# Designs tried in a protein design run: designed miniproteins, single chains, continued (5). Part 57

Each design is a single chain, and the fold is of that chain. pLDDT is the mean over its residues in the fold that is shown.

## One batch from the design tools (miniprotein)

Design m17954
Fold by ESMFold2-Fast:
Structure m17954 (fold): chain A 96 residues (1-96)
Amino acid sequence: MKKEKLEEILKKLEEVNKAAAKVLEITIALADEKFDEAVKLLVEGQKELGNDKYTEEEIREAVEKNREELTEKAKAMLEELVENFEEALKEIEAEK
């Protein structure tokens, strides 16, 4: 149910803002406890921004140390994002 809605939001964000779509993709991976996927997405995001400050090992260590906190924050962010998106869609629909 909620995962299908997140996939729709992600697809729409990819058309409008690829950076925002990447952040959402990382957040979904963290919420699902897919830490290896989240590390890969973070490394890719850093490269896309032209930043080489952190190695893959440093990113992996940071994620491993903060697993529970990252998952909790990611879940909260996704819940808020879905709610805000549904409200925005209702407002647009009411105008038409």
Scores: mean pLDDT 74

Design m17955
Fold by ESMFold2-Fast:
Structure m17955 (fold): chain A 85 residues (1-85)
Amino acid sequence: MTFADQMIAALDAGTPLDDIIDQISARTGISFSDAARATIQGYRDAGVSNQQLIQIIGRAIVITRQRGRTTVQVDDIYQAITRVS
């Protein structure tokens, strides 16, 4: 089971999104701004699946690293969501 699969399973089991983001931050060394966390929660509330949320978070971390930053910002999440296949 991959780390991503573990995070999806934890969300499906009712683990709070902030706890999942904290676990991802601890593992990757990438933090999330409060605005970025609120944006991810907003997508979850809008009906985005837990699998899609973890994929978005993973892409946002890659984008943040490519930009030479250690903190995910709202723009990194928007870029992650608009990425086609």
Scores: mean pLDDT 84

Design m17956
Fold by ESMFold2-Fast:
Structure m17956 (fold): chain A 70 residues (1-70)
Amino acid sequence: MKSVEELVADIERASRAMAEAGLPPETVARLIRDATESYAEKLRSAGKVDEAEELRTQGEALRDRFVAEL
């Protein structure tokens, strides 16, 4: 499984691509949340509870930065 940093980087890259494709900021923010929750559940299922919580925290920060820029 990828590290938390790698998962956050993947979500950020996908989010930028979606924004460049013309998706509304609110849609991109929702997709960041959904991707973050999906990966966090996978980490939790693998017994990596602390990493799942770190990913949620970083995913929320990424979403907040994305919304604040717009």
Scores: mean pLDDT 79

Design m17957
Fold by ESMFold2-Fast:
Structure m17957 (fold): chain A 78 residues (1-78)
Amino acid sequence: GTAMDNLRAWASRHTVAEAVEDLGLGVSAQALVDALAELGVEARPGDILADVASPGVLAFALGRLLGQDPEAVLALFE
């Protein structure tokens, strides 16, 4: 699949809280909730990540947490 397909598949297997734990960033689930809120997405720690945001929006939100461009985030899922 494409990087976008791989990101969506990963996001379909994790809640917001589980995604932050899986990435090992040492941040709280609230940090990802806040990043999504800045992009106009309302989410809770227990929500399945793929149900609340598209892969493109997720790449931007994760980029904020990682200090990386969305393209660099997508490269992690290639």
Scores: mean pLDDT 84

Design m17958
Fold by ESMFold2-Fast:
Parts: C-alpha cells; structure tokens; sequence
Structure m17958 (fold): chain A 82 residues (1-82)
C-alpha cells in the first residue's frame, strides 16, 4: 500500500466530493478510513483488511446512508482497538 499516493488521491477526490454520487461518497469515506487507520496503527496492511471488511459489509446495505453508517461504525470500532 502506497500511503503517499493514497493520501494524494483522497485529497484530489475530496476536492470533487460536492459533485459525487452517494455511492462515490461511500467509496471516498472508505478511502479516508483506510488512511486514518493506517496512520493510527502504523500497519497499512491491517488497515486495508479492516476497511475491506467494512466496505464489503457496506455494499450489502440497501441505501448509501446505511452503507456510510456501516463504514463509520466499523472505523470507530477499529480505532477503539488501536
């Protein structure tokens, strides 16, 4: 995982967030969670595993709002363990 490239891509995507679909905003939220958890843990691979699990769960949700809540809850739980 190239953290510098990911952080740059997230920053570029954030500049376009107002024009994003709800689904694209969920993807951006997952990318931001990945950066945050990688910084907190010092383990980018662990962060990727945690975010990938949260994102897969989010994709099974019936709405973008439920998907967002799923990623936020999973991210908060991971941060509590770090």
Amino acid sequence: LDMAALEREVAEAEALEAEMSPAARVQLLAARALVELARLSGDPELARELVDAAFRAALTQPSPEAARATIEAATAAAKAEL
Scores: mean pLDDT 78

Design m17959
Fold by ESMFold2-Fast:
Formats: sequence, structure tokens, C-alpha cells
Structure m17959 (fold): chain A 56 residues (1-56)
Amino acid sequence: GFSATVLQAAEALLQLSGYSPTLPQSLIDFIKKNLKPPLSPEELTAAVQLAVELAS
């Protein structure tokens, strides 16, 4: 199952991308810097994968 942090990051990525399966690196970097608490690299990867899957 996904952690609450991963789900929050995935939702933010989806909303900011306009539900696009293509996520620019600048958007990923924005979430990485601004989401609290800070995401681990594994959590960020999971959130990006989940956002892409949900947008597809």
C-alpha cells in the first residue's frame, strides 16, 4: 500500500500537471522541494509512477 505522503505527492503532481501522464522534471523538482515532510527518493519515485498511472 502507498503511504499518506506518497498519495499526497501523487495528488499534487496530478493537479499541477492538469492530469497529464507526462510530468516535466521541473514539476517533480517543485514537489521534492516544497512538500512537507520531505520525500525520500523511493517515495518520490512511487508518487511519480502513481501520478502517471492515474493520469493514463
Scores: mean pLDDT 79

Design m17960
Fold by ESMFold2-Fast:
Structure m17960 (fold): chain A 107 residues (1-107)
Amino acid sequence: HMTVSGAGTVKAGETVTLTARSDAPGASGIAWALQTPDGRTRGLAVNGQRAPGAPDRFTASASEGTGTLTISGVQPEDSGVYYAAGVDADGRGLTQPSAGATLTVEP
């Protein structure tokens, strides 16, 4: 099962670190996604690499069973529900995603 920690209410300009941890062995990487308040889901990072459409303030890293997503200088637009999922050993699918972790960015 995948869990995400580090979300909550923060102020614009702060650094936010979200941590995903899997209790399942064999995940070769971790994928991050954000569901914005408009209901759209956007990819942020896979296996420690930022997605092409994600802002430069997002940095990802991954090690065995653990992934980290860091937002340096968080913005109000970064508010939403964050999800993490493991990348399977074949790189062709995602494991079951985490429960959503809600981040609220105040001005």
Scores: mean pLDDT 76

Design m17961
Fold by ESMFold2-Fast:
Formats: sequence, structure tokens, C-alpha cells
Structure m17961 (fold): chain A 96 residues (1-96)
Amino acid sequence: SMEELLRAIGIALRAIGIEIEARTLTDPATPLVIEAARKVVEAALALMKGDRDKAIELAQQAIELAQQALSIATDPRTIRLAQEVIELAQEILEMA
């Protein structure tokens, strides 16, 4: 539906925003947050193409990377971004 498409686009744009913000940080967890955000973008694109299995796979990978980021993150901003990635990936899993 158009509503699902717009929601997927919104998730992708929010994930791109997380990647941009993470690149401004020096926390050792930033590479994991960036990779996790990219997986959320790829999952949203898979969902827009109707590939629900690929969207689930990529969203799960994003959650795993973001959880790894949380285990080593020291900056509250990086912690917030990793948590936001998990929330976006969970939204994809709900739509899939």
C-alpha cells in the first residue's frame, strides 16, 4: 500500500540521518552504528521491493550490529543512535 511505502521511506530517511550524525562522532562504536544504519536503509529498500525475507534478514543484522555498538559505546549520543537503529529495525520487522 502507499501508506506502507511512505512508512518504509520514512524509516530509510531516519536511518540516513543516523548515519550522518554518527559520522560526526569519535566514539569507538560509531563504525558499528553506521553499518547498522546502512542495514536499516537496505532493509527498508527490500521491504519497498516486496522482499520481506530479505528485509527481515537485514533488520536482524542491524539489531545485532546496534547491540554490539551499545556494548562498547561511551558517548551518550552514540548510545542514543544505536537505540534508534534498534527501534527502526523493529518497525521493519513489524511491517514484514
Scores: mean pLDDT 92

Design m17962
Fold by ESMFold2-Fast:
Structure m17962 (fold): chain A 70 residues (1-70)
Amino acid sequence: SSSLVEEAQRLIEELRELSKSLPGPLRLDVDRLITSLQQLIKDNDEQGVQEAVEYMRRLVESYRKYVERR
């Protein structure tokens, strides 16, 4: 679904911006997740993309809370 891919790409962009404010190990984890999601999109794995998007939405919420602290 083009809508699902659009959401996935938006989450990738959002995680890239958040990663600029994260410690090195968390930035590395973000890079790995983005690479995995990009591969799922290339493979046209719609179920894999949906599962990754759900996980990444939770991760974005967690990292926003982290960045909002000092």
Scores: mean pLDDT 83

Design m17963
Fold by ESMFold2-Fast:
Structure m17963 (fold): chain A 57 residues (1-57)
Amino acid sequence: STAAKLGRQAAENFGGGPGAGMASYEAGDRQWALEAARYGSNDPVKAAEAAEKAAGG
C-alpha cells in the first residue's frame, strides 16, 4: 500500500535500519487500512491520498 511504502521510506530516511523499515511498513499498512475504511471504502484515490497524508504528516 502507499502508506506501507511511505512508512518504510520514512523509517529508512530517519536512520532506521532494515528492521525499522519493516516495522514501519507493517504500521503503515495498518494505517492505510484504517484510512481506507474512513474514506468510504473502495475509492483507491481517496484511500491513497489519506494514507499518504497520514504517513507524511
Scores: mean pLDDT 52

Design m17964
Fold by ESMFold2-Fast:
Structure m17964 (fold): chain A 70 residues (1-70)
Amino acid sequence: ALEEIRELLEKARSSDPFMGVALVGEARVLAIRNGLQEEAAELFREEAEKSVDPVLKGSLLGTAEVLREE
């Protein structure tokens, strides 16, 4: 599960911004479904630091914050 989340985030970073945001959404759903919100939030932050697209970076950081708050 955690590895699948990481793969989705890596694909999001390599995709166009529209598909990237959609993949971030899928990773969020997977994190919640598996009870991995805190671990996934850290992965989202790490991928955001590696992201150059401001829309994708904002989506990753915003989702990480939501996951930490639950």
Scores: mean pLDDT 78

Design m17965
Fold by ESMFold2-Fast:
Structure m17965 (fold): chain A 107 residues (1-107)
Amino acid sequence: SVADLKAQAERLLTKLLIELSNPNLTDEERRILAKKVVEELIAIAKEGKRTLSSSSQEELDKKIEEMKKKAEEAMKHYTPEQLYRIIAANTLDIFRIIEDDVRRKLA
């Protein structure tokens, strides 16, 4: 269900926040962890994509690409806190697209 996918994403975001809060990690280790979490979040988003309308699928694909680009930029130039906020915000936008499509089909 969409709720199960959202719960999986929320667990990944919680894990990312905890791991990025570790002051003993190098910048490279933080980038590797963030990249893995982004890849897993994208896999969850693609699973959610399967039953969406064509327009919602296109919107979701654009948001996934935006998240990839913004996360890559944040890994190079921003603090761990800023990196987390960017990934979390884009993940919330992804689920808004999915939930809005489901809501429209029920109306």
Scores: mean pLDDT 85

Design m17966
Fold by ESMFold2-Fast:
Structure m17966 (fold): chain A 67 residues (1-67)
Amino acid sequence: MMEKEKERKLEELERLARELREKQKEKGVSPSRYAAMQLHLTSAFLHVERGDFEAAEAELKAALELA
């Protein structure tokens, strides 16, 4: 993965994570949905630490589908 691609991917992941955080704050989100979203967010961060940005993006997108 080239440095420019890595930077763009990190920007995309940051945007998705921010969107997910805002979704978690919405009224009507059950405690179980909130917890599931939080687990996906944590998993995405672990994938970023491993350099697996595709897996991180998939986790964040899956979490957004729960909202």
Scores: mean pLDDT 76

Design m17967
Fold by ESMFold2-Fast:
Structure m17967 (fold): chain A 64 residues (1-64)
Amino acid sequence: SREQELEALRRTEERSDELLSAIQAGSKAAQETFDTTEGDLETRLNAASEAGRQAFLEEVARRK
């Protein structure tokens, strides 16, 4: 029914919001780490990638 379809869409939106929250946390941590880390581009990218990954996983764990 239409109501069941709307309920399914709402649940999909909630799951999407949770994923977007984790992505945003990761992106923010990566950007801040990239901007504050001194060194060449490779060093800064590696630090940013690790910080972003850690923040993403921490946000996912927080929602369990």
Scores: mean pLDDT 80

Design m17968
Fold by ESMFold2-Fast:
Structure m17968 (fold): chain A 140 residues (1-140)
Amino acid sequence: SDKEKEAWEKIQKEVEEHISELEGHLRSMVELARLTPGAEELAARVDEIVERLREAAKKSPGEAGLLIAESTRELGETAVRAVRELAEVDAEAARRAAEHVLKAGEHLKKIAALLGSRADEILEIVEKTEEEVRRIVEEV
């Protein structure tokens, strides 16, 4: 129905706003990691995954949920690696990077709530990422 189409278009707009907010936090993580050997690869990887999130948000509700869950997993793995590598060279920068990862995770949780589709999977990935980055910074 026209109402279902309008509802999905509104959700797509709110999802894009949350993607823009989480991109800002991931950019702050990348900037903190700029002195690590992997900084350029990290920046390129974050850009690639964020663009995939934006393209996923343009799909149908079910397909968007599936693709966003997969991109969330890749972002989580990338963020954990960045915080771990940063912790080996600068404990304070690693703690600040972890705070930005947690803030990006809050926006992914809001995206999950908006989509409904695969929400539990996205939430589980975000929570595991949060636990791992907290563990890394507690050990430094």
Scores: mean pLDDT 89

Design m17969
Fold by ESMFold2-Fast:
Structure m17969 (fold): chain A 115 residues (1-115)
Amino acid sequence: NEELEELIKKLREAIKKRDIDEAVEYGVKILKAYNYSEEGWALVAQTILEVLTGRKILPKHPVNDFAAGLLLSLVLAGASPEEIVEELSKYGVYLSLEDAEFIKEFFERLLERTK
């Protein structure tokens, strides 16, 4: 799906620039395309982790899938940026505090916009 590929590309560009408003808009569009399903949320979480860690998607890499689910669980639980950094580091995902703050704000805004 060329439209979905373009949305993912725009989301990646916005995250790379730390443009929170644009990242949220493209995140919402991706979630809507997935009818706000678990797959859609996982895709958005995986995308932001890949951009911020500088890792490329390794096809079927279990750590990336687990880390995306863990990140979503931490944000939903109201974890601090420091807690997000600490918990993800246990699974080989290393974020700066500033990146964790960006992730937290991004997902909090997505949750608000998807109601």
Scores: mean pLDDT 80

Design m17970
Fold by ESMFold2-Fast:
Structure m17970 (fold): chain A 80 residues (1-80)
Amino acid sequence: EREAQERVRERVESARRFLEQNPEAIPVIAAGLKDILESNTFSSEELRKEAEKLIAALEAGDIEAAVEHLEKLLLLLSKQ
């Protein structure tokens, strides 16, 4: 449990650094995620909500909000 949360935190921190160092990639990543979300119907409401919030944060250029929603999304996926 704690080890899984620590690995998620480490990946989220790496993602934050990547986004901060490569802001030009943010619109491309957001567009790709949005296309995936729109082309698929999510049956899991929690996963859909966190994915939508992640996309919205990326589109706004809000890296801190984006990494917060990414962390929640990864934690939800880790339970699969």
Scores: mean pLDDT 75

Design m17971
Fold by ESMFold2-Fast:
Structure m17971 (fold): chain A 81 residues (1-81)
Amino acid sequence: KSKLLSELTREAIEALDEAGASPEQVSKAVGLIIRIMGSIIDGDDDAVEQSIQELLDLLRSLGASPERLQRIEQLGQQLVS
């Protein structure tokens, strides 16, 4: 799980950097990643899935590529399995 979370975090950071995200948008993404970590610790798979979908929606709104979004989604699915 630690490696998957690190890969998901890296993909999200790269997407934010490519999009030229504002400090506010970066802060929102960091908050979602923290929520994903907390939900994993709590064993709340539904909350993990919801937080990943919110992160995907944010990155999609910033113009992240379909390929990157699919990779993040796959990493997220592995986190709940």
Scores: mean pLDDT 81

Design m17972
Fold by ESMFold2-Fast:
Structure m17972 (fold): chain A 84 residues (1-84)
Amino acid sequence: GVEEIRRATDEIAAAVEAGDSEALHQALKRFAEVAGKYLDPVFVVAAMMRVTAVWVAYQLGDITREQAVADVRAIGDEVIERAK
């Protein structure tokens, strides 16, 4: 249960760290499928929108890569905590 969500959020963080938009898209799709089993769909969509906003800020140069990875990991921790 929770470990599937942790894996999905780790994949999102790895994609952001790699700077790979296609990997991020695939990771977000897997996250939606996994998290949707355990969490309210509105919360899942909100989490995905927050990750996308972090990615956009990183791509625009508003935040560092390290900050983007940290922000995405923090979102992942909030998702995991809610799924417990």
Scores: mean pLDDT 86

Design m17973
Fold by ESMFold2-Fast:
Structure m17973 (fold): chain A 60 residues (1-60)
Amino acid sequence: MKITIEYEGDKATIKVEGEDTEPTEKVIPKEIADVIIENIKENADVEIKKEGNKTTITIK
């Protein structure tokens, strides 16, 4: 599973890509996106890449 988060001011766009599901995209507040990232880091084996305002998380 791959999660891409792109920050724009006080908002973040989250895109979730799985092998068996269509990509899902949703705009949420930045503070909620930060909580989601922290929760994923604590509960899953992940690879995180940061490129400017874009954060890509790959769940292994």
Scores: mean pLDDT 77

Design m17974
Fold by ESMFold2-Fast:
Structure m17974 (fold): chain A 89 residues (1-89)
Amino acid sequence: KAKEHLQEAIRHLREALQSLQKGDRESAEEHLEKGIEHAKKASEVSPEKEKVQQAIDHAQKGLESLRKGDRDGAIDHVLQALQLLSGAL
C-alpha cells in the first residue's frame, strides 16, 4: 500500500542522509537507490502522485550529485525529497 512504501522510502532516504553526513558514499548510494525504488512503488498507488514524483526526481538528482562528488548538492536534494514524501503521507 502507498503508506507502507512511502514510509520505507522515507526511512531509506533518512539513512542515505546520515551516510552522506558521515562521508559513507557507498551506504548513501545504496539507501538512495532503495528509497527511489520504494517511492516509485508508492507513486503507482498514492493519491499524492505529483508530490511523490517530485520527490523521486529530487532523489534521482541527489544520486547524480553523489556520483559526481557533490556531497552538498546530494544532501540538498535528499532533504527536498524527504519533505515532499512526508507531505504525501
Scores: mean pLDDT 87

Design m17975
Fold by ESMFold2-Fast:
Structure m17975 (fold): chain A 94 residues (1-94)
Amino acid sequence: SEALKKKLEELEEKLKKAEAEDPLSREAAELLRAIGELYGQLGETKKAAEYLKRAAEILLAQDPNNPEGLALLAEAYELEGKLEEAEKLRKLAS
């Protein structure tokens, strides 16, 4: 979708600004998640996994038991075909 690609470019510009201000911020994590989900919608599974992992890393750095961070990491592992690791993370997030 042309609309999804345009939205992706806008979010990537916002991410660049957010990371320049504070790369570990909640805003950076939310933008990374949104970009990852859009790459998933575009069928770019490897890029989707990379962005979701980056979002998870920010959340888990502050709280290693953060359910949102664990769930995002599980989603990234599912996209990479690491289903056993993903299942373990989903159980921890519950």
Scores: mean pLDDT 89

Design m17976
Fold by ESMFold2-Fast:
Structure m17976 (fold): chain A 82 residues (1-82)
Amino acid sequence: KAKEYYEKALKYFKEGKYEEAKKYLLEALKIIYSVEDPEKYNKEIAKIYYELGKVYKAQGKEELAEKAYYLAKALDPSYKEA
């Protein structure tokens, strides 16, 4: 179900609806962190933090964007260059 919220967030981001995108990304995170073993979803969590970083950057919130990108890279090193 977290994937459904993630996909809705990507749609809102493409439409320039950054607050809606953020809301759905945060709901996806809440769902994943509520499961028994959230560590099994580190790649999915990383994708969500990477998209949150893009949302914050689009809103001019550079410090929040940097924190989100840092978390994405920590969970999935393939985001190292982002």
Scores: mean pLDDT 81

Design m17977
Fold by ESMFold2-Fast:
Parts: structure tokens; sequence; C-alpha cells
Structure m17977 (fold): chain A 91 residues (1-91)
């Protein structure tokens, strides 16, 4: 619901963050600048998708886009499932 959506958006991003940073580090071969840019880009993409879901009420579309993004970036399915659970609570 609208009353809980903004805190759940932040919780979803926070849940994905460690796995996204690990993937960014692995894909950057120890280049901290590249890892930082990739991790920040992917965190911002997750946040923007969830904000759009909140604004439009299309939480299913937001869930599908977040799942696809996290899968593409190599985030473990257990973390993806946690993020999707938070998105379901928002809708």
Amino acid sequence: GKNTAPPLIQQAVDTARPALWKSADEKSGGDLEKATLLANEWENQVYDILVQGYQTGDWQGAADKVRDLLTKQGVPQSVIDQVLSLIRQAG
C-alpha cells in the first residue's frame, strides 16, 4: 500500500546491495572505480524501477523488471526471492 511503499523500496534496494556490490567487484577484476560505478548504476536502476511501480501501481511490472535485472547481474536466487517478497508487500 502507499503508506508502506517508500520504506519497502529502500528495504528492497538494501537487500540487493551486498549481492550487487559482490557482482560488480567480480566483474571489475579489482578495479574499485569500475566496481563502484557498476554497483551504483545497478542500485539506481532497481530504485528507479521500484519508484515507477509505486507511482503507476504496476508492482507486477516492477517485480518482473527487478527480477530480470538482478538475474542478469548474477545475484543469487535467494536474494532475488527476498527482494520480490518485499515488492509483493508494497503491492
Scores: mean pLDDT 84

Design m17978
Fold by ESMFold2-Fast:
Structure m17978 (fold): chain A 68 residues (1-68)
Amino acid sequence: MEELLEEAKKRLDEIAKSTDDPEEFKSQGHLLIGQLVDELRRRGASPDEIREVAMEVAKYMQEKLDEK
């Protein structure tokens, strides 16, 4: 779980460096969160685990958006 969360944060950092457009960053960030949720479900994560990880990634994404 922690590896997937850190991987998602790193990917958000890469997206943030690739574009200065908040709209594009939001779009790509939401796709990343969706992919992360699907991967967690595939690995047998509980609904609560999926929700907590998705919320942490969404919070990190919002922090990055506030910097743009």
Scores: mean pLDDT 80

Design m17979
Fold by ESMFold2-Fast:
Structure m17979 (fold): chain A 64 residues (1-64)
Amino acid sequence: MSKEQLESLLKGLEEMIKLLEESDDETIIEHIKGSLERLGIKAENKEEAIKKAKEKAEELKKEL
């Protein structure tokens, strides 16, 4: 993956994490969970989704 692609993916993950932390809307949470699943991140609930997305973001930061 190129540096530009890694930076884009990291930004997307950070935006999804922020939306999950700021939202109690079930529709928004399910939409973001679907987006994360397309990135290989499968979570049962909001807290797990936030945790796994943060772990993925930290991995990407180490590559930059």
Scores: mean pLDDT 79

Design m17980
Fold by ESMFold2-Fast:
Structure m17980 (fold): chain A 100 residues (1-100)
Amino acid sequence: SAETQATLRFLRLLAALLRREAELLRDSDPESAAVYEEAAQFFEEQIRAIEEEGVPAGDALARAIAWLREKAAELAESNPRVARSFEDLAAMLEAFRARL
């Protein structure tokens, strides 16, 4: 569907941006880089779940939002900058899902 294709495009863009952020931080902040890489891998798993396993786009988006919020909560004290970034991404994904 058009909604599925829009979701896949958005998730691919976010996965690419997360991987780029991980690469940019790899030498200066390897701990933050590892968390961004983990986020990119999770988004790539959601893309695969939609394309290969028939998971509804809305469910994949809900999983991504839940994962980002859980990870933000885990990082709130040790890495507040990444935690804030993940909360902002979760809010962006919720806004996207509301428009489907």
Scores: mean pLDDT 90

Design m17981
Fold by ESMFold2-Fast:
Structure m17981 (fold): chain A 84 residues (1-84)
Amino acid sequence: MEEIEKLLKEIEDLLVKAGVSPQEARGIVDRAILLAIMYGKEYAIEYLRNWLKRKGVPEEVIEKVVELFEKALDLMIERGDILP
């Protein structure tokens, strides 16, 4: 649980550095997690990637955010919190 919290906080920090407001960064992360629970990992990742691209986040930052998000989702899957 603490490991997941650290990954999500790092994602939020990267997004804020890229010009996303703290509230928007938290909101998109929360939404992406909800989508992973409802529709699975691949759907949530593509949704997040498309949202970040629309916001004009640099591709290098998008790649880092997606990598951290995948790690968080993999931990949640391992715990049984979401489907693979």
Scores: mean pLDDT 83

Design m17982
Fold by ESMFold2-Fast:
Structure m17982 (fold): chain A 80 residues (1-80)
Amino acid sequence: SQAHLLAVTSEILDVVEKAVKTGDIEAGKKEILEIAKKRNLSKSELALAFTWVQFRAMAENNQEMYKLVLELEKDVLEEL
């Protein structure tokens, strides 16, 4: 549902913003994997949420966040 996607995207966005602020990509990866486990997310649901966060980074012209989202998506999806 759209509500479920928005909730997942919001949680992933919070983790990404924290990772940008702290520089701790490994902590960000761990937190997103825990979100995936808690919400029983598929790879496709995670990829869709990451795509939404990427669009937000682009809309905000936040190149640092955009690059970090791409790295976290790759690392998280490789672990699943």
Scores: mean pLDDT 84

Design m17983
Fold by ESMFold2-Fast:
Structure m17983 (fold): chain A 88 residues (1-88)
Amino acid sequence: MAEVVLRLEGLRAEDVRPGDRVALTFSNGVSGRGTVLEVAPDGTLRVRLENVKAEDIKVGDEVTVAVQNPETGTIKTGRGTVLEVREL
């Protein structure tokens, strides 16, 4: 499992909440699914990915982000850049 910190572009902090489901597609072709752990007011996002290893992702990778609210089913999409990667 990996934890990833993203800088969001085109998606705002107010559009994302802890507990939201996330699907990420990285510029290197890796795709991951997981959960939003934390949203900072500056638009940085911390996510846990269940099906990805830290070695599969690099700092500076571009990512397409799809965030789903589990209560409403609403999906919002944006882009981001990887700021930090940690193995769990």
Scores: mean pLDDT 81

Design m17984
Fold by ESMFold2-Fast:
Structure m17984 (fold): chain A 99 residues (1-99)
Amino acid sequence: AEEVRNAVIKALEELEKKVKSVVNEEAAKILEEGIEKAKALASDTSLSARDAVLGAIQAVQKALDEASKVATDEERKAILQAATDALKKLEEYLRKLLL
């Protein structure tokens, strides 16, 4: 179970690196706070691995929605591109836990 949590955390760290340089300061702060919440959920051993991954996905989606409200059209496109790969990886981890 820890290997899945570590993989989720790594995917979130990669997402954070990708968005940090391509969005305005306010959007970056919202994304960083949301990604840190997602990492905290993934690291929470009181949650099942399934609930941890699901919580991380929800935290990322919420942060993307909030950041998009303060982002330009170009920044929203960059956020969407960076988030697509990360969310796909998280959903693949979730599917593996449901089998």
Scores: mean pLDDT 80

Design m17985
Fold by ESMFold2-Fast:
Structure m17985 (fold): chain A 55 residues (1-55)
Amino acid sequence: SPLERRLATLEDAIAEGEEQLKRAKERNWPKDKIDELESQLERVRARLAELRAAL
């Protein structure tokens, strides 16, 4: 299913985003950059939730 493929893509994007955020925190990135990564991750999570609700 195209929707199931899109779900898998979003789940992978979230996993990658969480790893990027973890590395950024470990490397003491500026707070504004960490906040930007968190905002991007929230946006992807919202898209995943909307897509799951549509199934």
Scores: mean pLDDT 85

Design m17986
Fold by ESMFold2-Fast:
Structure m17986 (fold): chain A 95 residues (1-95)
Amino acid sequence: SKDIADGYIGRITGYTDQLISSIDWLASQSKDPKIKEQLLEIRKQLQEIRDETIKKLKELGKNNSSIDDIRKVVDEFKKKVQELLKQVEKLDEQM
């Protein structure tokens, strides 16, 4: 369903923009160049995950795919983002 896919695209965009802003703030507070570099690499991975997820959701919406197919893509997105957030948390603990 296009409406459901579009709804998730909006939420994913807003959520990832918020996370990117948080990572940018942490990177700006870091005194360690290595930690800053690792945070910026995670930021890049988060942008790539966002862009790929949005691309997949647009295709599913265009093809009038099932709600279950859309949920599967969203669940994969959540899992990937959660793993990146665990890495951010570990880096924050080292600051």
Scores: mean pLDDT 89

Design m17987
Fold by ESMFold2-Fast:
Structure m17987 (fold): chain A 84 residues (1-84)
Amino acid sequence: SLAEKVREILEKARAEYQAHRDDPEARRRIFMKAANELMEITEKLTPEQREKVLDLFSRAFQAMAAGDEAAFDEILAEIEKVLS
């Protein structure tokens, strides 16, 4: 499902971001790659779903950068609800 693909992209990005704590350039590239993959998925969504998930994607990257695992998991659950 689209929800499963989004979850895979974001969880992979989080794991790679955590693995590269001492490499800001790698962290920037990880975020850019994940953002590009997520934007491609938005092409398959309705305009209403797209607006909602774009905000949630932004919030997920912010939680990831802040190391807020609880917020990240809550945002993933919200994305799954929008894509269901």
Scores: mean pLDDT 86

